Designed miniproteins, single chains, continued (4). Designs and how they scored, part 17

Each design is a single chain, and the fold is of that chain. pLDDT is the mean over its residues in the fold that is shown.

## One batch from the design tools (miniprotein)

Design m12562
Fold by ESMFold2-Fast:
Structure m12562 (fold): chain A 56 residues (1-56)
Amino acid sequence: MADVEEVRAQLENLLAGKDVGASAAALGAMYAEVKRENDEAGLAELRALLDEAGVP
């Protein structure tokens, strides 16, 4: 599933050093998918978190 909450959860798990199936590239792809489906306000917050984690 690709929504703001899913991408955010995967990002937080990566930052916490947890075992997740999502790589930085996968997170970027999920973000692009979410961007097509969700409101831009939530996307701006998610984009800032991804930028802090170094995800393109």
Scores: mean pLDDT 63

Design m12563
Fold by ESMFold2-Fast:
Structure m12563 (fold): chain A 92 residues (1-92)
Amino acid sequence: GYIKLTVKMKSADKLEISIDGTVKGRFRIELYVDGKKIDSAILEIGESATFTGIEVGKEYTIRVYNEESGERVGSASFVPEVGSVYEFILPV
């Protein structure tokens, strides 16, 4: 199975993170900058969350965990730009 993460920056300071995929369950999405966790959300497949306080040009990392098992599914890094869309496929 897989999880597809879609990260969109439609406007400055905000990231919309959506998950899609072939698996079921609850996933914890954690957002990191400069090695520090700044926000998190728990999402099921087809859901999205908005994270705020985002600085354009800094590298952010998303870590994805299975909420029930606590196991890390994967991670992805990106440098946000206004109007950009980033897609990541994580095997599960």
Scores: mean pLDDT 86

Design m12564
Fold by ESMFold2-Fast:
Structure m12564 (fold): chain A 79 residues (1-79)
Amino acid sequence: LELEVAGGVAELALAVAARFAESPEDSALLRETLARVAEALDAGDLERAVEILREAAERASPEDAAILRRAAEVLEEAL
């Protein structure tokens, strides 16, 4: 459970770092989403973390949306 949640967060964090290196301005949504997901997980609200990722994917570019949906899938496996 904790390992699966950590895996999803790590995957998102690595994606944010990669996008920031490529384009700091274009990584704003991913950075904001990572911060909100981390806050929800710190509060023990895994369902909220998944919701945040799903909502962000609706507003993201297709490439970033794929990353966000994958992170949500990993977290949902922990539910």
Scores: mean pLDDT 73

Design m12565
Fold by ESMFold2-Fast:
Structure m12565 (fold): chain A 101 residues (1-101)
Amino acid sequence: MVETGPGSAEYGKVVEALLNGAEQSEILELLSKIAELVYENLAKDPERLAELLELIEKYSLEELIERARELLREALERGDEEASLEADFYIRAAALRIYLE
């Protein structure tokens, strides 16, 4: 799920904050730190970028964060790899939304 060395530690902090029920302000700060890197990675995959842009148009930033949190908890509690992959998608969408703000 972490594909770039420079952002890997900060991405891990986002996942940990979501799982530990950190305050929204802390989650937003952590997402902001990975936002540019997420955009740079998505710019190399136009189809994935388009899918995330559609997701951002459908959901608020708060909804994207909450869905990511729910999916991460499901992945952790049930060992659900599909939920883990979907959580990554919502985390990237939230980070992208912050970048485009």
Scores: mean pLDDT 79

Design m12566
Fold by ESMFold2-Fast:
Structure m12566 (fold): chain A 73 residues (1-73)
Amino acid sequence: MAEEIKERLIKELEENKDNLEKVGELQLRIAELYRAGELTAEQAAEIFLHIAKLMKQEGTGGADAAVIRRALS
């Protein structure tokens, strides 16, 4: 259920948006799920876009989602 995984990851990101270490762990988990075939490139990119938006609010490490989207392509 990729949509449920996506929603759960987004919610967890929102809850931990001020914890950069946790956000980093979630990025790794997203990459792992993509490699396992649990997420499509489009779904992974959508989650990474959400991370970029959260990082913009925190003012730290924003816009790296563009690099991740390129890697998924």
Scores: mean pLDDT 69

Design m12567
Fold by ESMFold2-Fast:
Order: C-alpha cells, then structure tokens, then sequence
Structure m12567 (fold): chain A 97 residues (1-97)
C-alpha cells in the first residue's frame, strides 16, 4: 500500500527532512552542547509527528534528555553518562514488554 497523497506533504517522501536533520546533528557533534541542542530539537519534532503513544513518549523522553544535557553544559563524560543512563532506563520501561 502506498501513501501517494501524504508523500508530497514533506512527510516521508524520500527521507530528505530526516537526512537533513541528521546531517546537522553530525556537524554539531564536534561541539557537544550544540549537538545536544540539535538532538533535542530532532526528537521534539519526532514526538509531534507521531500518533503512536509509545513512540511519542519515547521521543519526548529523549528530547528531554538532550535538552537537560544542553542546559547543564555537560562537558564531562561522567555527567553525560549518568543522565543518559537515567533516561535510557525510563525509555526501556516503555517497551519492557
């Protein structure tokens, strides 16, 4: 089955929007704080575009994680690991079944 009508509406036609966003994230990866900001925006958009409650909750959780990393100016691997592990466990709980 094809999404012939929706494919033209910037949503999932040739992955251009997603690829462009991922490219920006890759460029920002040389600056950790900027990387975290881009990741937060990426997941925030995923959450708004998803009708699946689990996918939406997961994307919102990840957006919150990266938002906190950026706001805390986490330059330390220790701080990054602690925050990532906390949210990873919450994300896993959404799919523990």
Amino acid sequence: MAQEELEKHRDDTSSNPTNQKLSEIAKASKDLVEFFKKMAEYYEELAKNSDDPKKKAMAELLAKLYKELAEKKADSLEEIEELVEKYRKEADELYEK
Scores: mean pLDDT 66

Design m12568
Fold by ESMFold2-Fast:
Structure m12568 (fold): chain A 83 residues (1-83)
Amino acid sequence: LTPLQKMIFAKIAINEAKKALEKGDIDTAVRYAQLALDYAVEAGSKRLLEEVLKIAQDIVEKDPTNEKARELLERAQKALEDL
């Protein structure tokens, strides 16, 4: 995958995570946000990583006891710091 394709896939995954979160489907939101994080990291896009961080924060806010959501938030924070 080219860096541009990775950015596009990250953006699609972010949008799917947001839709799942709006529906209250936390598990689906976490899965798409994890996918978005992986593509954003590979693309090296600070903007996409910031957007992933925000959606991860929103997921944790809705389900603060969800371990996968908390791990996602930590990974997103670390990925942004490592840029």
Scores: mean pLDDT 86

Design m12569
Fold by ESMFold2-Fast:
Structure m12569 (fold): chain A 75 residues (1-75)
Amino acid sequence: AIVTFTAQDGVYQVTVPEAKANYDNLSKIDLPYGVTLGQTGPNQFETTVRAGTSGDIPIQKIAGATGGHAVLVKK
């Protein structure tokens, strides 16, 4: 399931628990307009959301691509 998120302008850290994270799979996920995803370290990613953006961040697709678990935390 996709976790619906009311987007606010900011940076969100996505932490994945394992070296099974596959950045190539993450880079192929379709993201809503104004949302980006980038790797910031081993098993660490950040999602950036533009002001005024609303939509679903595909947490389950991110989790699936990274070996099953991801946590989204606003920085």
Scores: mean pLDDT 51

Design m12570
Fold by ESMFold2-Fast:
Structure m12570 (fold): chain A 100 residues (1-100)
Amino acid sequence: SLLEEALREVEKALEAVERALEGDIRKALEEAKEYARKAAELLEKTGTLKAGSLAGLAEKLAELAEKALKSTEEEARELAKRIKEGVERIREALKELLEE
C-alpha cells in the first residue's frame, strides 16, 4: 500500500537523520531530505485528509533539512535534532493510521 511505502521512506529518513547526528551531517541530511520528500509524495497520493496532513509535515521536514544543508555545522546539528523529532512523530502517526 502507499501508506506502507511511505512508512518505509520515513524509516529511511529516521536512519539518515540519526547518522547525521553521529558524524557525516551533510551527506546524511541530504539523504534524509530525499526520503522525506518521497514519503510526502506517497502520502499525498493516498488522497485522504489525514495522510495529506502528514505529507505537509514531511515536506516541511525536507525544507528544514535543506535549510540545515545551507547552515553552519552547529546550526545544522540543532536542525537535525528537530528533524529527528518530526520524523519520529510522522512515523508513529503512520503506524496508527495503518492499524485503523
Scores: mean pLDDT 85

Design m12571
Fold by ESMFold2-Fast:
Structure m12571 (fold): chain A 94 residues (1-94)
Amino acid sequence: SELDETLAELGKEEILETLEKRREELDEQAEKAKERSKLPDEAAEALKEGYLKALEYLKKGIEENKPEEGLEEAKKAVEEGKKKALKIVEEKEK
C-alpha cells in the first residue's frame, strides 16, 4: 500500500541519519582511544577506516533494500580494520 511505502521511506531516513551521527562520533572516539590507550596513531586510523567502511556498507544496504548484504560486508570491514590495527601494534613492538 502507499502508506506502507511511505512508512518504509521514513524509517530508512531515520536509520540513515543515525548512521551519519555514528560516523561523526567515530572521529571523537578514535581521538580518545589514541590519548587513553597509547594506541599507535596508525592502528587507531586503521580501526577508524574499518568502522567508516562498515557504516558505508550499512547505508548502501539500506538504500538498495539489501540490509543483510550490507550487514555482512560491514562485519568484514570491521574485521579487516581490526586485523590491520593488530598488525601495526605487533610491528611497533619489534
Scores: mean pLDDT 72

Design m12572
Fold by ESMFold2-Fast:
Structure m12572 (fold): chain A 112 residues (1-112)
Amino acid sequence: MLEKAREYLIEAIQYLILAVGHLEAGDEEKAREYLEKAIEYAEKAIELGKENEDVVEAAKYLIEAAKNLLGIDEEERLAEFRTYVAKAGTAIQNGDLKKAAEYAKKAAEAAK
């Protein structure tokens, strides 16, 4: 189950990056669709990875980041958000779920 939970975290990251790209392009409707998908996959990661604390923390921060993304009206904060989401994705791919949770938290903080 951990390997599938990691795949779902990667899907959530990919949808967050797509949401940022559409928001930068002024397509808020498409950004909302991709944010809903990001939340869906992060929730699936929690269900399958619930025994792994780092998976649960990373997924929770990705959900918080997704919920807050549309509130970002400053270009610099959107760039920070994108950078930390990308770093979280790289950490997941490298198997460093603790670093993934740290970067997901930074993405959520950038969206506040």
Scores: mean pLDDT 86

Design m12573
Fold by ESMFold2-Fast:
Structure m12573 (fold): chain A 77 residues (1-77)
Amino acid sequence: SAADQAALAQTQAALKAGEDYQKHVSRYGQAGAVVAASLQRARDLAQQYIDAGDYVKARQAAGQALNDGVVQASRVL
């Protein structure tokens, strides 16, 4: 559906934003590690839900994992 295609596109955009942020903070040891871990979790969750055909949950789960990583990294930057 159009909604599923939009959710998939949003998931991909969120993961790309997470990759760009991880590259930006990668030189900051603790913050870089936190963001790398959150990005890996976001990718794993997104792939799990995409494989199940649940694109809305893929977007929600990836977004939550990435946001948690940004919040945690901001405390150690």
Scores: mean pLDDT 85

Design m12574
Fold by ESMFold2-Fast:
Structure m12574 (fold): chain A 65 residues (1-65)
Amino acid sequence: TTKIIAKAVEDLTLKGDETIELKKGDIVELTISDDKLTVKVTLKGKSTTVPLTEIVNKLELLKVL
């Protein structure tokens, strides 16, 4: 399991298990699934799982943990 700290480059809404609204500049933790098809996005204790394609070009990767 790969964990990454990322920053939202624009306002976006992620609709997975829960709806999470990100604002430009929000810092999130990404947990990439072992198959690399989905990612768990965590913001302020809330998390949702979305297809990895939903975050491509919308989050700037800052640090791999």
Scores: mean pLDDT 80

Design m12575
Fold by ESMFold2-Fast:
Structure m12575 (fold): chain A 85 residues (1-85)
Amino acid sequence: SLEKKAEEIIKNIKTEEDVKEALKLIEEIVEQETKENLLKASELLAKLAKALAEKGIELSEELKKRVAELLKKLEEVAKKLGLSE
């Protein structure tokens, strides 16, 4: 349900508030450090980045830092699961 909610927000993204909600859901998904959730979170983050680029939505410095921290979290989880070194 979190995945489907995130996908729907990303598909209809218009505002920084939508970005915050999408990031919150992706962060909640990756808190359960499983391969399935890592893949889902990574795919959602990629879809978010594409949607932002296509719609010309610029992120605040706060949201840019939050995305960077999420990318770092995904990398750390991948290392724990033996998916990257």
Scores: mean pLDDT 84

Design m12576
Fold by ESMFold2-Fast:
Structure m12576 (fold): chain A 87 residues (1-87)
Amino acid sequence: SAAQQQAELQRIQREARAAEAMKEGVKLGVLKEYEKEIEEFYERVKKKISTLSPEQQELVKKAGEEGAKEFRERYKKEEEEKKKAAE
């Protein structure tokens, strides 16, 4: 059904957002211990995205980019709060 297709697209968007955020965490060293599991999750999400239309792929790409950005912004804020708490 159209509702099932919409729900699946929204699920893939959430997974892409999470995958890009986690990959950013690996790059920043925060999630380095989970690098292999995160890479495997990333590859699974990438395969799901490849089954989508070009228009849907662009929506998912944007969701992923926002996820990575949100993770970077939260990391910066948490690091600033840790510095303030240590003073």
Scores: mean pLDDT 85

Design m12577
Fold by ESMFold2-Fast:
Structure m12577 (fold): chain A 63 residues (1-63)
Amino acid sequence: SDADIAALGKKYGLSPEQVRSLIEYLRKHPDEASRRLLRDLLVRDQGLSEEEAEELLKQLEKL
């Protein structure tokens, strides 16, 4: 779990703490509007493409 979080963070330019925060947010807010907000924030703040942000969110949901 911790190794998977660290590997995912490294792939997308996020710290392990940022990855954990995203997982917690998705668990507390399992609605499409919250998911879209996170996707938009990842694109703007982390410079990810929409495809990269969507792939990251799908991987986070499996953890």
Scores: mean pLDDT 82

Design m12578
Fold by ESMFold2-Fast:
Structure m12578 (fold): chain A 82 residues (1-82)
Amino acid sequence: GETITSTVGDATATLDLDTGTLTATAGTFTLTETVDLSNPLALTLKAIALQLQGIGFELDGDGEKAAMYLAAGQALFKALDL
């Protein structure tokens, strides 16, 4: 299927455009979510929320989780640019 991939540091996020499945990994951490690609407002808000969570983890000194959440948010923003 068609996919979008984003990387931040050692973190990789992949969004499957057929299923709406978003998977992000950093080290031993994995984030998996299903997003509604037909709802641009919900997708935008989710992308913003993931980026804010990433910033929060960075401020807490958790760079690995920060990178994972930032990569996930970037994958969703790339989907919005299509």
Scores: mean pLDDT 86

Design m12579
Fold by ESMFold2-Fast:
Structure m12579 (fold): chain A 81 residues (1-81)
Amino acid sequence: SSLDANLRYAYTMAQLLKKEAELRNDEELLKRAEEIEKIVQQARAETDPEKKRALVEEALRKIEETIKKYIPNGKVELPAL
């Protein structure tokens, strides 16, 4: 489903953002990546479809904001689905 695809994307992006933060020694980027990771973990555990969707949408929004602020010139490749 699109929800499962988005959740996998959000998980992968959180991991990539954490690695990027470690490489840059950027504490603010690391904090934002960890916030996204927590939301993804909550979404994975959520059994209510509407709440799960809301958590996934929040994670995606935070990912977009984080990339625009901290990695404006960076390209992040998505995993093949």
Scores: mean pLDDT 81

Design m12580
Fold by ESMFold2-Fast:
Structure m12580 (fold): chain A 65 residues (1-65)
Amino acid sequence: MTADERAEVLREIARIVAESPDAATGKARIQALLDKAVAEGRLTPEEAASLNAVVQKVLDDRAAA
């Protein structure tokens, strides 16, 4: 994967977090995005799992605010 592809995935994650109406919807959209990125070779499964864990926490914290 390239640094540009990784940066694009991170931008999409940030957009989904900002635009998701609730944590459950955000988590589902992020999971789908990360699964697609792994399938396309843009992320490793380990990188996707790490990002997913961090994003789930951020979405939960945002929903609680």
Scores: mean pLDDT 75

Design m12581
Fold by ESMFold2-Fast:
Structure m12581 (fold): chain A 100 residues (1-100)
Amino acid sequence: SAEDILEEIEKLAKQMYHVLRTEPKERALALLEELGKRMVELAKKLDEKIAEEIEKMLREFLEQARTASPEERAALMEQWMKELGKKIKELEKKVKEKEK
């Protein structure tokens, strides 16, 4: 089930990336908040500390993105996706360590 939770988190990350690329700003931010809350709840089942870090990163990204220009928002999106990818890899390592 831990691997199943990781697969759902990775699926949510792909959905977030798609939303950021395809939806207008207001819709994209609302959908990201919804998807992000779901991701945080799943991440809590694997590692509460990393889940809290993802929640903080999401909150900070959403606040910055609300007031950003289109150009600034594109840069923020790229940085946030990169940082989220690092946190997902940390969760993957935690899952692998627990199975040993």
Scores: mean pLDDT 81

Design m12582
Fold by ESMFold2-Fast:
Structure m12582 (fold): chain A 96 residues (1-96)
Amino acid sequence: REEEVLRLLLEAMRHAEEAAKFFPPEERRKLILWMVGRAILAVGYLYERDWAGAAEVLREAAERLRELAARSPDPRAREHLLRAAEALERAARLAE
């Protein structure tokens, strides 16, 4: 449901912010700005009641975070990125 999808999106954002602390400042900025962009797009689709569009954006974001986790040198960053991806995948399933 919309409220649950938004809560999971916020949970994912919080985990991404925690992961970002383990990146150099420029990479941290890129991660945060990318996450904000994905969140704005997902919320836009939810506002228009385009649940399929929201689910696709959330699923794509989860995949990108899993890719970033696989390339991240710090295991704590990897854990937070994977938790963010999991929250986004759960949000995508609820949006279906």
Scores: mean pLDDT 85

Design m12583
Fold by ESMFold2-Fast:
Structure m12583 (fold): chain A 85 residues (1-85)
Amino acid sequence: VDDALLEAIKEMMKETNVNEQRAFLLYLTSLIREGREFSPEVLKALVDLVVKMAPSDPEGVEELIKALREAGYLDVVKEIEERIA
């Protein structure tokens, strides 16, 4: 299950369509809010994707960071904030 999500995140790193990237961030945000647990590999890939998308979708990134913080992924939030600063 996590392998499929990891591959989806990796494919989204190659995506050039901003609308597809935004839809994917909304999907990730929904998974976080539903209380889905993520492997360390998925969390690392998620950080890389969020950092890449911060310039093109700042609102989507802010909502995802909020969801991560509410779910208790404080270390993940800190890493994202330090890399987009």
Scores: mean pLDDT 82

Design m12584
Fold by ESMFold2-Fast:
Structure m12584 (fold): chain A 77 residues (1-77)
Amino acid sequence: SKLRRLFEKSLEAMEAVINKDFEKAIELFKEIFEELGEELHITEETVERIKKGVEEHPEELRKKLEEIAEEARRALE
């Protein structure tokens, strides 16, 4: 099912963040947003805007993912 695929991708994205593989995490998040757009009946234009935002501001997304990963790492210490 589509929901199962999204769940599996979400777990892979989380593992990528924990492993500090931010390039892979960004790619997985782009795929998740695209599939969620279809599932939630969000317009194709809205999905494209989200994808473009991730592509045009990868540094901002990377910094946020680094902050989340660091917080998760501290919580696991």
Scores: mean pLDDT 69

Design m12585
Fold by ESMFold2-Fast:
Structure m12585 (fold): chain A 69 residues (1-69)
Amino acid sequence: MSIREQAEQLYKEVLEQMKTSSPEEAVKLLQEFAEKAGELLRQSTDEEDRRYILRLLGELSEEVMRKLE
């Protein structure tokens, strides 16, 4: 499985869990995603893969911010 595929699968799983999560749970899910995304970013030598992972992290951050509003 590629780094991109790993990031996308993780993103989809976290996003699905966020649909029914409390704001506190959503923050924990974002933290878990950020830790795993950070590991994938450290392993990646491709700018496209890094950009993609950062975009997914940004989208999840926006979802959490909306729940905390």
Scores: mean pLDDT 82

Design m12586
Fold by ESMFold2-Fast:
Structure m12586 (fold): chain A 80 residues (1-80)
Amino acid sequence: SDLEAQARADVDAAEEAAKEYVALKKDFSKENVPQYVGAALSAMGNGLTGATLGKKAGNEELVKRAQEAAAIAGLEVKPL
């Protein structure tokens, strides 16, 4: 469904952002703070939308993946 495809795109974006966040956190540099904050916000935002749309699509695996990606950035996502 279009809804599931949209959820999957948001989950993929959240996972990529979470991966970037982890890399930037491991090799932290003051100069990378804007990228670090941006990666965290992207993981949290796409995680929230991915989990919400995944729930509406009835795909529990997408909800779980979205929640795990957002949690890496420090947000416990409850689907809307």
Scores: mean pLDDT 89

Design m12587
Fold by ESMFold2-Fast:
Structure m12587 (fold): chain A 72 residues (1-72)
Amino acid sequence: EKEELVKELRALIESSRPLTPKQREALEKLAENSTPSQLKKLIELIKNLENGEEFDEEEAKELSKKFQEILE
């Protein structure tokens, strides 16, 4: 369950073009410490960003809030 979600998120981070190295590092830390529900939401947001290659403002805001909480 959680371990599978962490692996999926890490795979997405590795292949993601819109993410900076610092954001990737923050996401890796988040993956270890997030609940399964949070991991699912984050995975879905990243997949949507990659598939569209265009920033949805709602998706961008949610992702930014999550990164901001992790990045201090």
Scores: mean pLDDT 64

Design m12588
Fold by ESMFold2-Fast:
Structure m12588 (fold): chain A 110 residues (1-110)
Amino acid sequence: MVDPKEFQAEVNLGMIQITLGVLNTTKDSIRKKIDDWSKQGQKGVDQLSSQIKSEDNMIKQINKLRDEAKKLGSKELAEKSTEEADKTIKQLNDIRNYILNEKAKAEASV
């Protein structure tokens, strides 16, 4: 019988990997969306602020998935979950920093 805890750790790793894959395939589309919002005045600034909150929530979710996988899974699953979470959080922080820079420029031009 599969260990239910190890199975949950594998599910958490899979969710982190899916999130990273989506981020890698959608980077250019996300960046274009941010650029478009930065040109929309106050409405755009409001959208950029909402997107920052979305990125923060995703980072929190990835941290939770990693921490649960580390507690429930084997050492190998814990190490792999940490590596994949670190990559995912780096991508989310890169997007978040880009939004912060574009928001600051948009606010300065309003």
Scores: mean pLDDT 86

Design m12589
Fold by ESMFold2-Fast:
Structure m12589 (fold): chain A 51 residues (1-51)
Amino acid sequence: PRAWGRATADGRTLVVEAESPEDLDAAIARLQALGWEVVERSPTRAVLRRP
């Protein structure tokens, strides 16, 4: 599965995009294990934030 992320200028927000909803789910699960929280979601894009 392929997913990639880009941090915003403040380093506290991460935008993740993926080729499929399944790829996005896998990427989100991994990022949540690292302490990131989902604040917005679409099928192939999510926005996460540090607590």
Scores: mean pLDDT 76

Design m12590
Fold by ESMFold2-Fast:
Structure m12590 (fold): chain A 82 residues (1-82)
Amino acid sequence: MIEKLKEEIDELLERLRAAAEAGDLEAAARALEELERKFQELGKAAKEAGDYETLREVQERIAAAMRAHAAELERVAASMPE
């Protein structure tokens, strides 16, 4: 289960990156929501297995992607005249 969740999260991170680069806020938001759900599932599975190293590595990758997404989201929002 953990390995499958890790693969799904890696794919979602790539989708989030692509959406952020494209400035597609809707696609980025959808990817982020699914990513958060999968990470919660991974957290539970990792805690049960005592695999905190995998959890830490995935958390760091998600945090990096979210920071990149947040920066791009801010730039897009700043470019939109109401």
Scores: mean pLDDT 75

Design m12591
Fold by ESMFold2-Fast:
Structure m12591 (fold): chain A 81 residues (1-81)
Amino acid sequence: SMLDEVLAFIKEVAAEAKEILKKHPDNEEIKKLVQEVEDQLLRLYTLLSSGRLSEEEARAAMEEVRKLMEELKKKAEEADK
């Protein structure tokens, strides 16, 4: 179901962002991107929990989170050097 898909997405992305932050705890750019990801996930979860999230809105919100995660992963790769 859409509910199960979105909940799994939130859980997986939150875990990945947390692991990146643990590896780069003093990197201000990574901290900012992790906070932006967490804020978007919280909004997505709130809308989902209230029953106000359409499938189209869910897909659009997940795509925005994926873009933020791509930027976060790129910054993490740069920081590993």
Scores: mean pLDDT 85

Design m12592
Fold by ESMFold2-Fast:
Structure m12592 (fold): chain A 99 residues (1-99)
Amino acid sequence: EIKKKAEETAEFLRRRAKFLRALGLDETGARLEELADKILEAGKENDKKKVAELLEEAGRLLREAADALAARGADDETVALLYMESSVLLIASETLKKL
């Protein structure tokens, strides 16, 4: 259950890392790749609290990426997408903490 969700999230973060690196956010992309690996390991251990913490960290990184891109004049659709994805991860983190 948690393992499958962790695998899906890790794959999502790896895809977003590549996207952000293509936009010049190499450091943010590298950090998302590290988080993807950590989420995958926490999921294998069925560590729900650790998965929640890592989802929160990933959500914050996507928000920071959105802020950085907005400051650089990136298109509104790209910025809005990253803010939405950040919110989804932060809500998922809070939901896991309450279970």
Scores: mean pLDDT 87

Design m12593
Fold by ESMFold2-Fast:
Structure m12593 (fold): chain A 92 residues (1-92)
Amino acid sequence: SAAEAARARRIRLLEREKEIFYQLLDENKDNRQQLTAIAQSLLDRAKEMGNEEAAKYAEEALKTLQEGGPLERVVELMKKAIDAIIEAELAG
């Protein structure tokens, strides 16, 4: 049906957006300054969406960066923030 086709297209677009975000994180995995900018952008987006789960992950990523914590943990938290954003978009 047209509704099934529209839903399938939306899922493909959101999965592509997720892949692009994951690639961006992997390309910048050792770049603290870029990870800080990406984390701030994710936090701003999560707050604009009212996505409290995504906002918490982005805030934890920023806190980890400020405390000089491991960048691997930052990337993990940001991937969780991205997942929460994409899941909310799929549910809406």
Scores: mean pLDDT 88

Design m12594
Fold by ESMFold2-Fast:
Structure m12594 (fold): chain A 58 residues (1-58)
Amino acid sequence: MNTPEAFLERLRRALEDKDPEARAQVNRAFTTPDGVPLTEEQLRRAREALEAYLAESA
């Protein structure tokens, strides 16, 4: 399922745990129009935005 909570957990694993499988799943889900995967900075910002969104939606 593509829930915000499930995707946030994948972002956490990719960024904090340096899990290569989680990073591959995140890169597969996030692709720029030019077919370039998101940078680590862009993934960190996406995580921050999702955390803020979930905090407001509780």
Scores: mean pLDDT 69

Design m12595
Fold by ESMFold2-Fast:
Structure m12595 (fold): chain A 78 residues (1-78)
Amino acid sequence: VLSEEERDALLEQARAELATLSRAELEAVLAHLDARIAHLRDLIANDSSLSPEQKAELQNYVALLERLRAEVEARLAA
């Protein structure tokens, strides 16, 4: 489990990295994030071998990736 401060620090670092990327690189990152989010959501929904605790961790990770995806979309819209 990441603290709010740790999540915010990771997002600030990601924003700094995204600021250096070209439009084509941002589009590639967006495609990668979409694929990763879809895969993790499939695991949460369909993988019966995962414990409830493991699924909760994956849900938190998906939420972090969705926040990062929103940052990428905002940069592509600018």
Scores: mean pLDDT 79

Design m12596
Fold by ESMFold2-Fast:
Structure m12596 (fold): chain A 86 residues (1-86)
Amino acid sequence: RVLSEEEREGVEALHRDYDVDGDGVITKAELIEWLKKYAPDFVARFSDEQLEAGVDRAIAAVDRDGDGVITLEELEAFVADHQPLP
């Protein structure tokens, strides 16, 4: 499935939000820090081990190249497959 221009802009904005150091990729550490900053109540429901395992699974689902980071292109492809928004 091809993303609409609006969906693509949303994914680009979300990727920039997760990419806290501005290097163009989302690492596991950046995703964990983003969750702790913007979703502390959600993070508080999980142990550090459960949170890391959940993040590892999320990265593995998006990371089609197996490099352990999420690029903008991988995030766009994941959203295209899963249609999280109408």
Scores: mean pLDDT 67

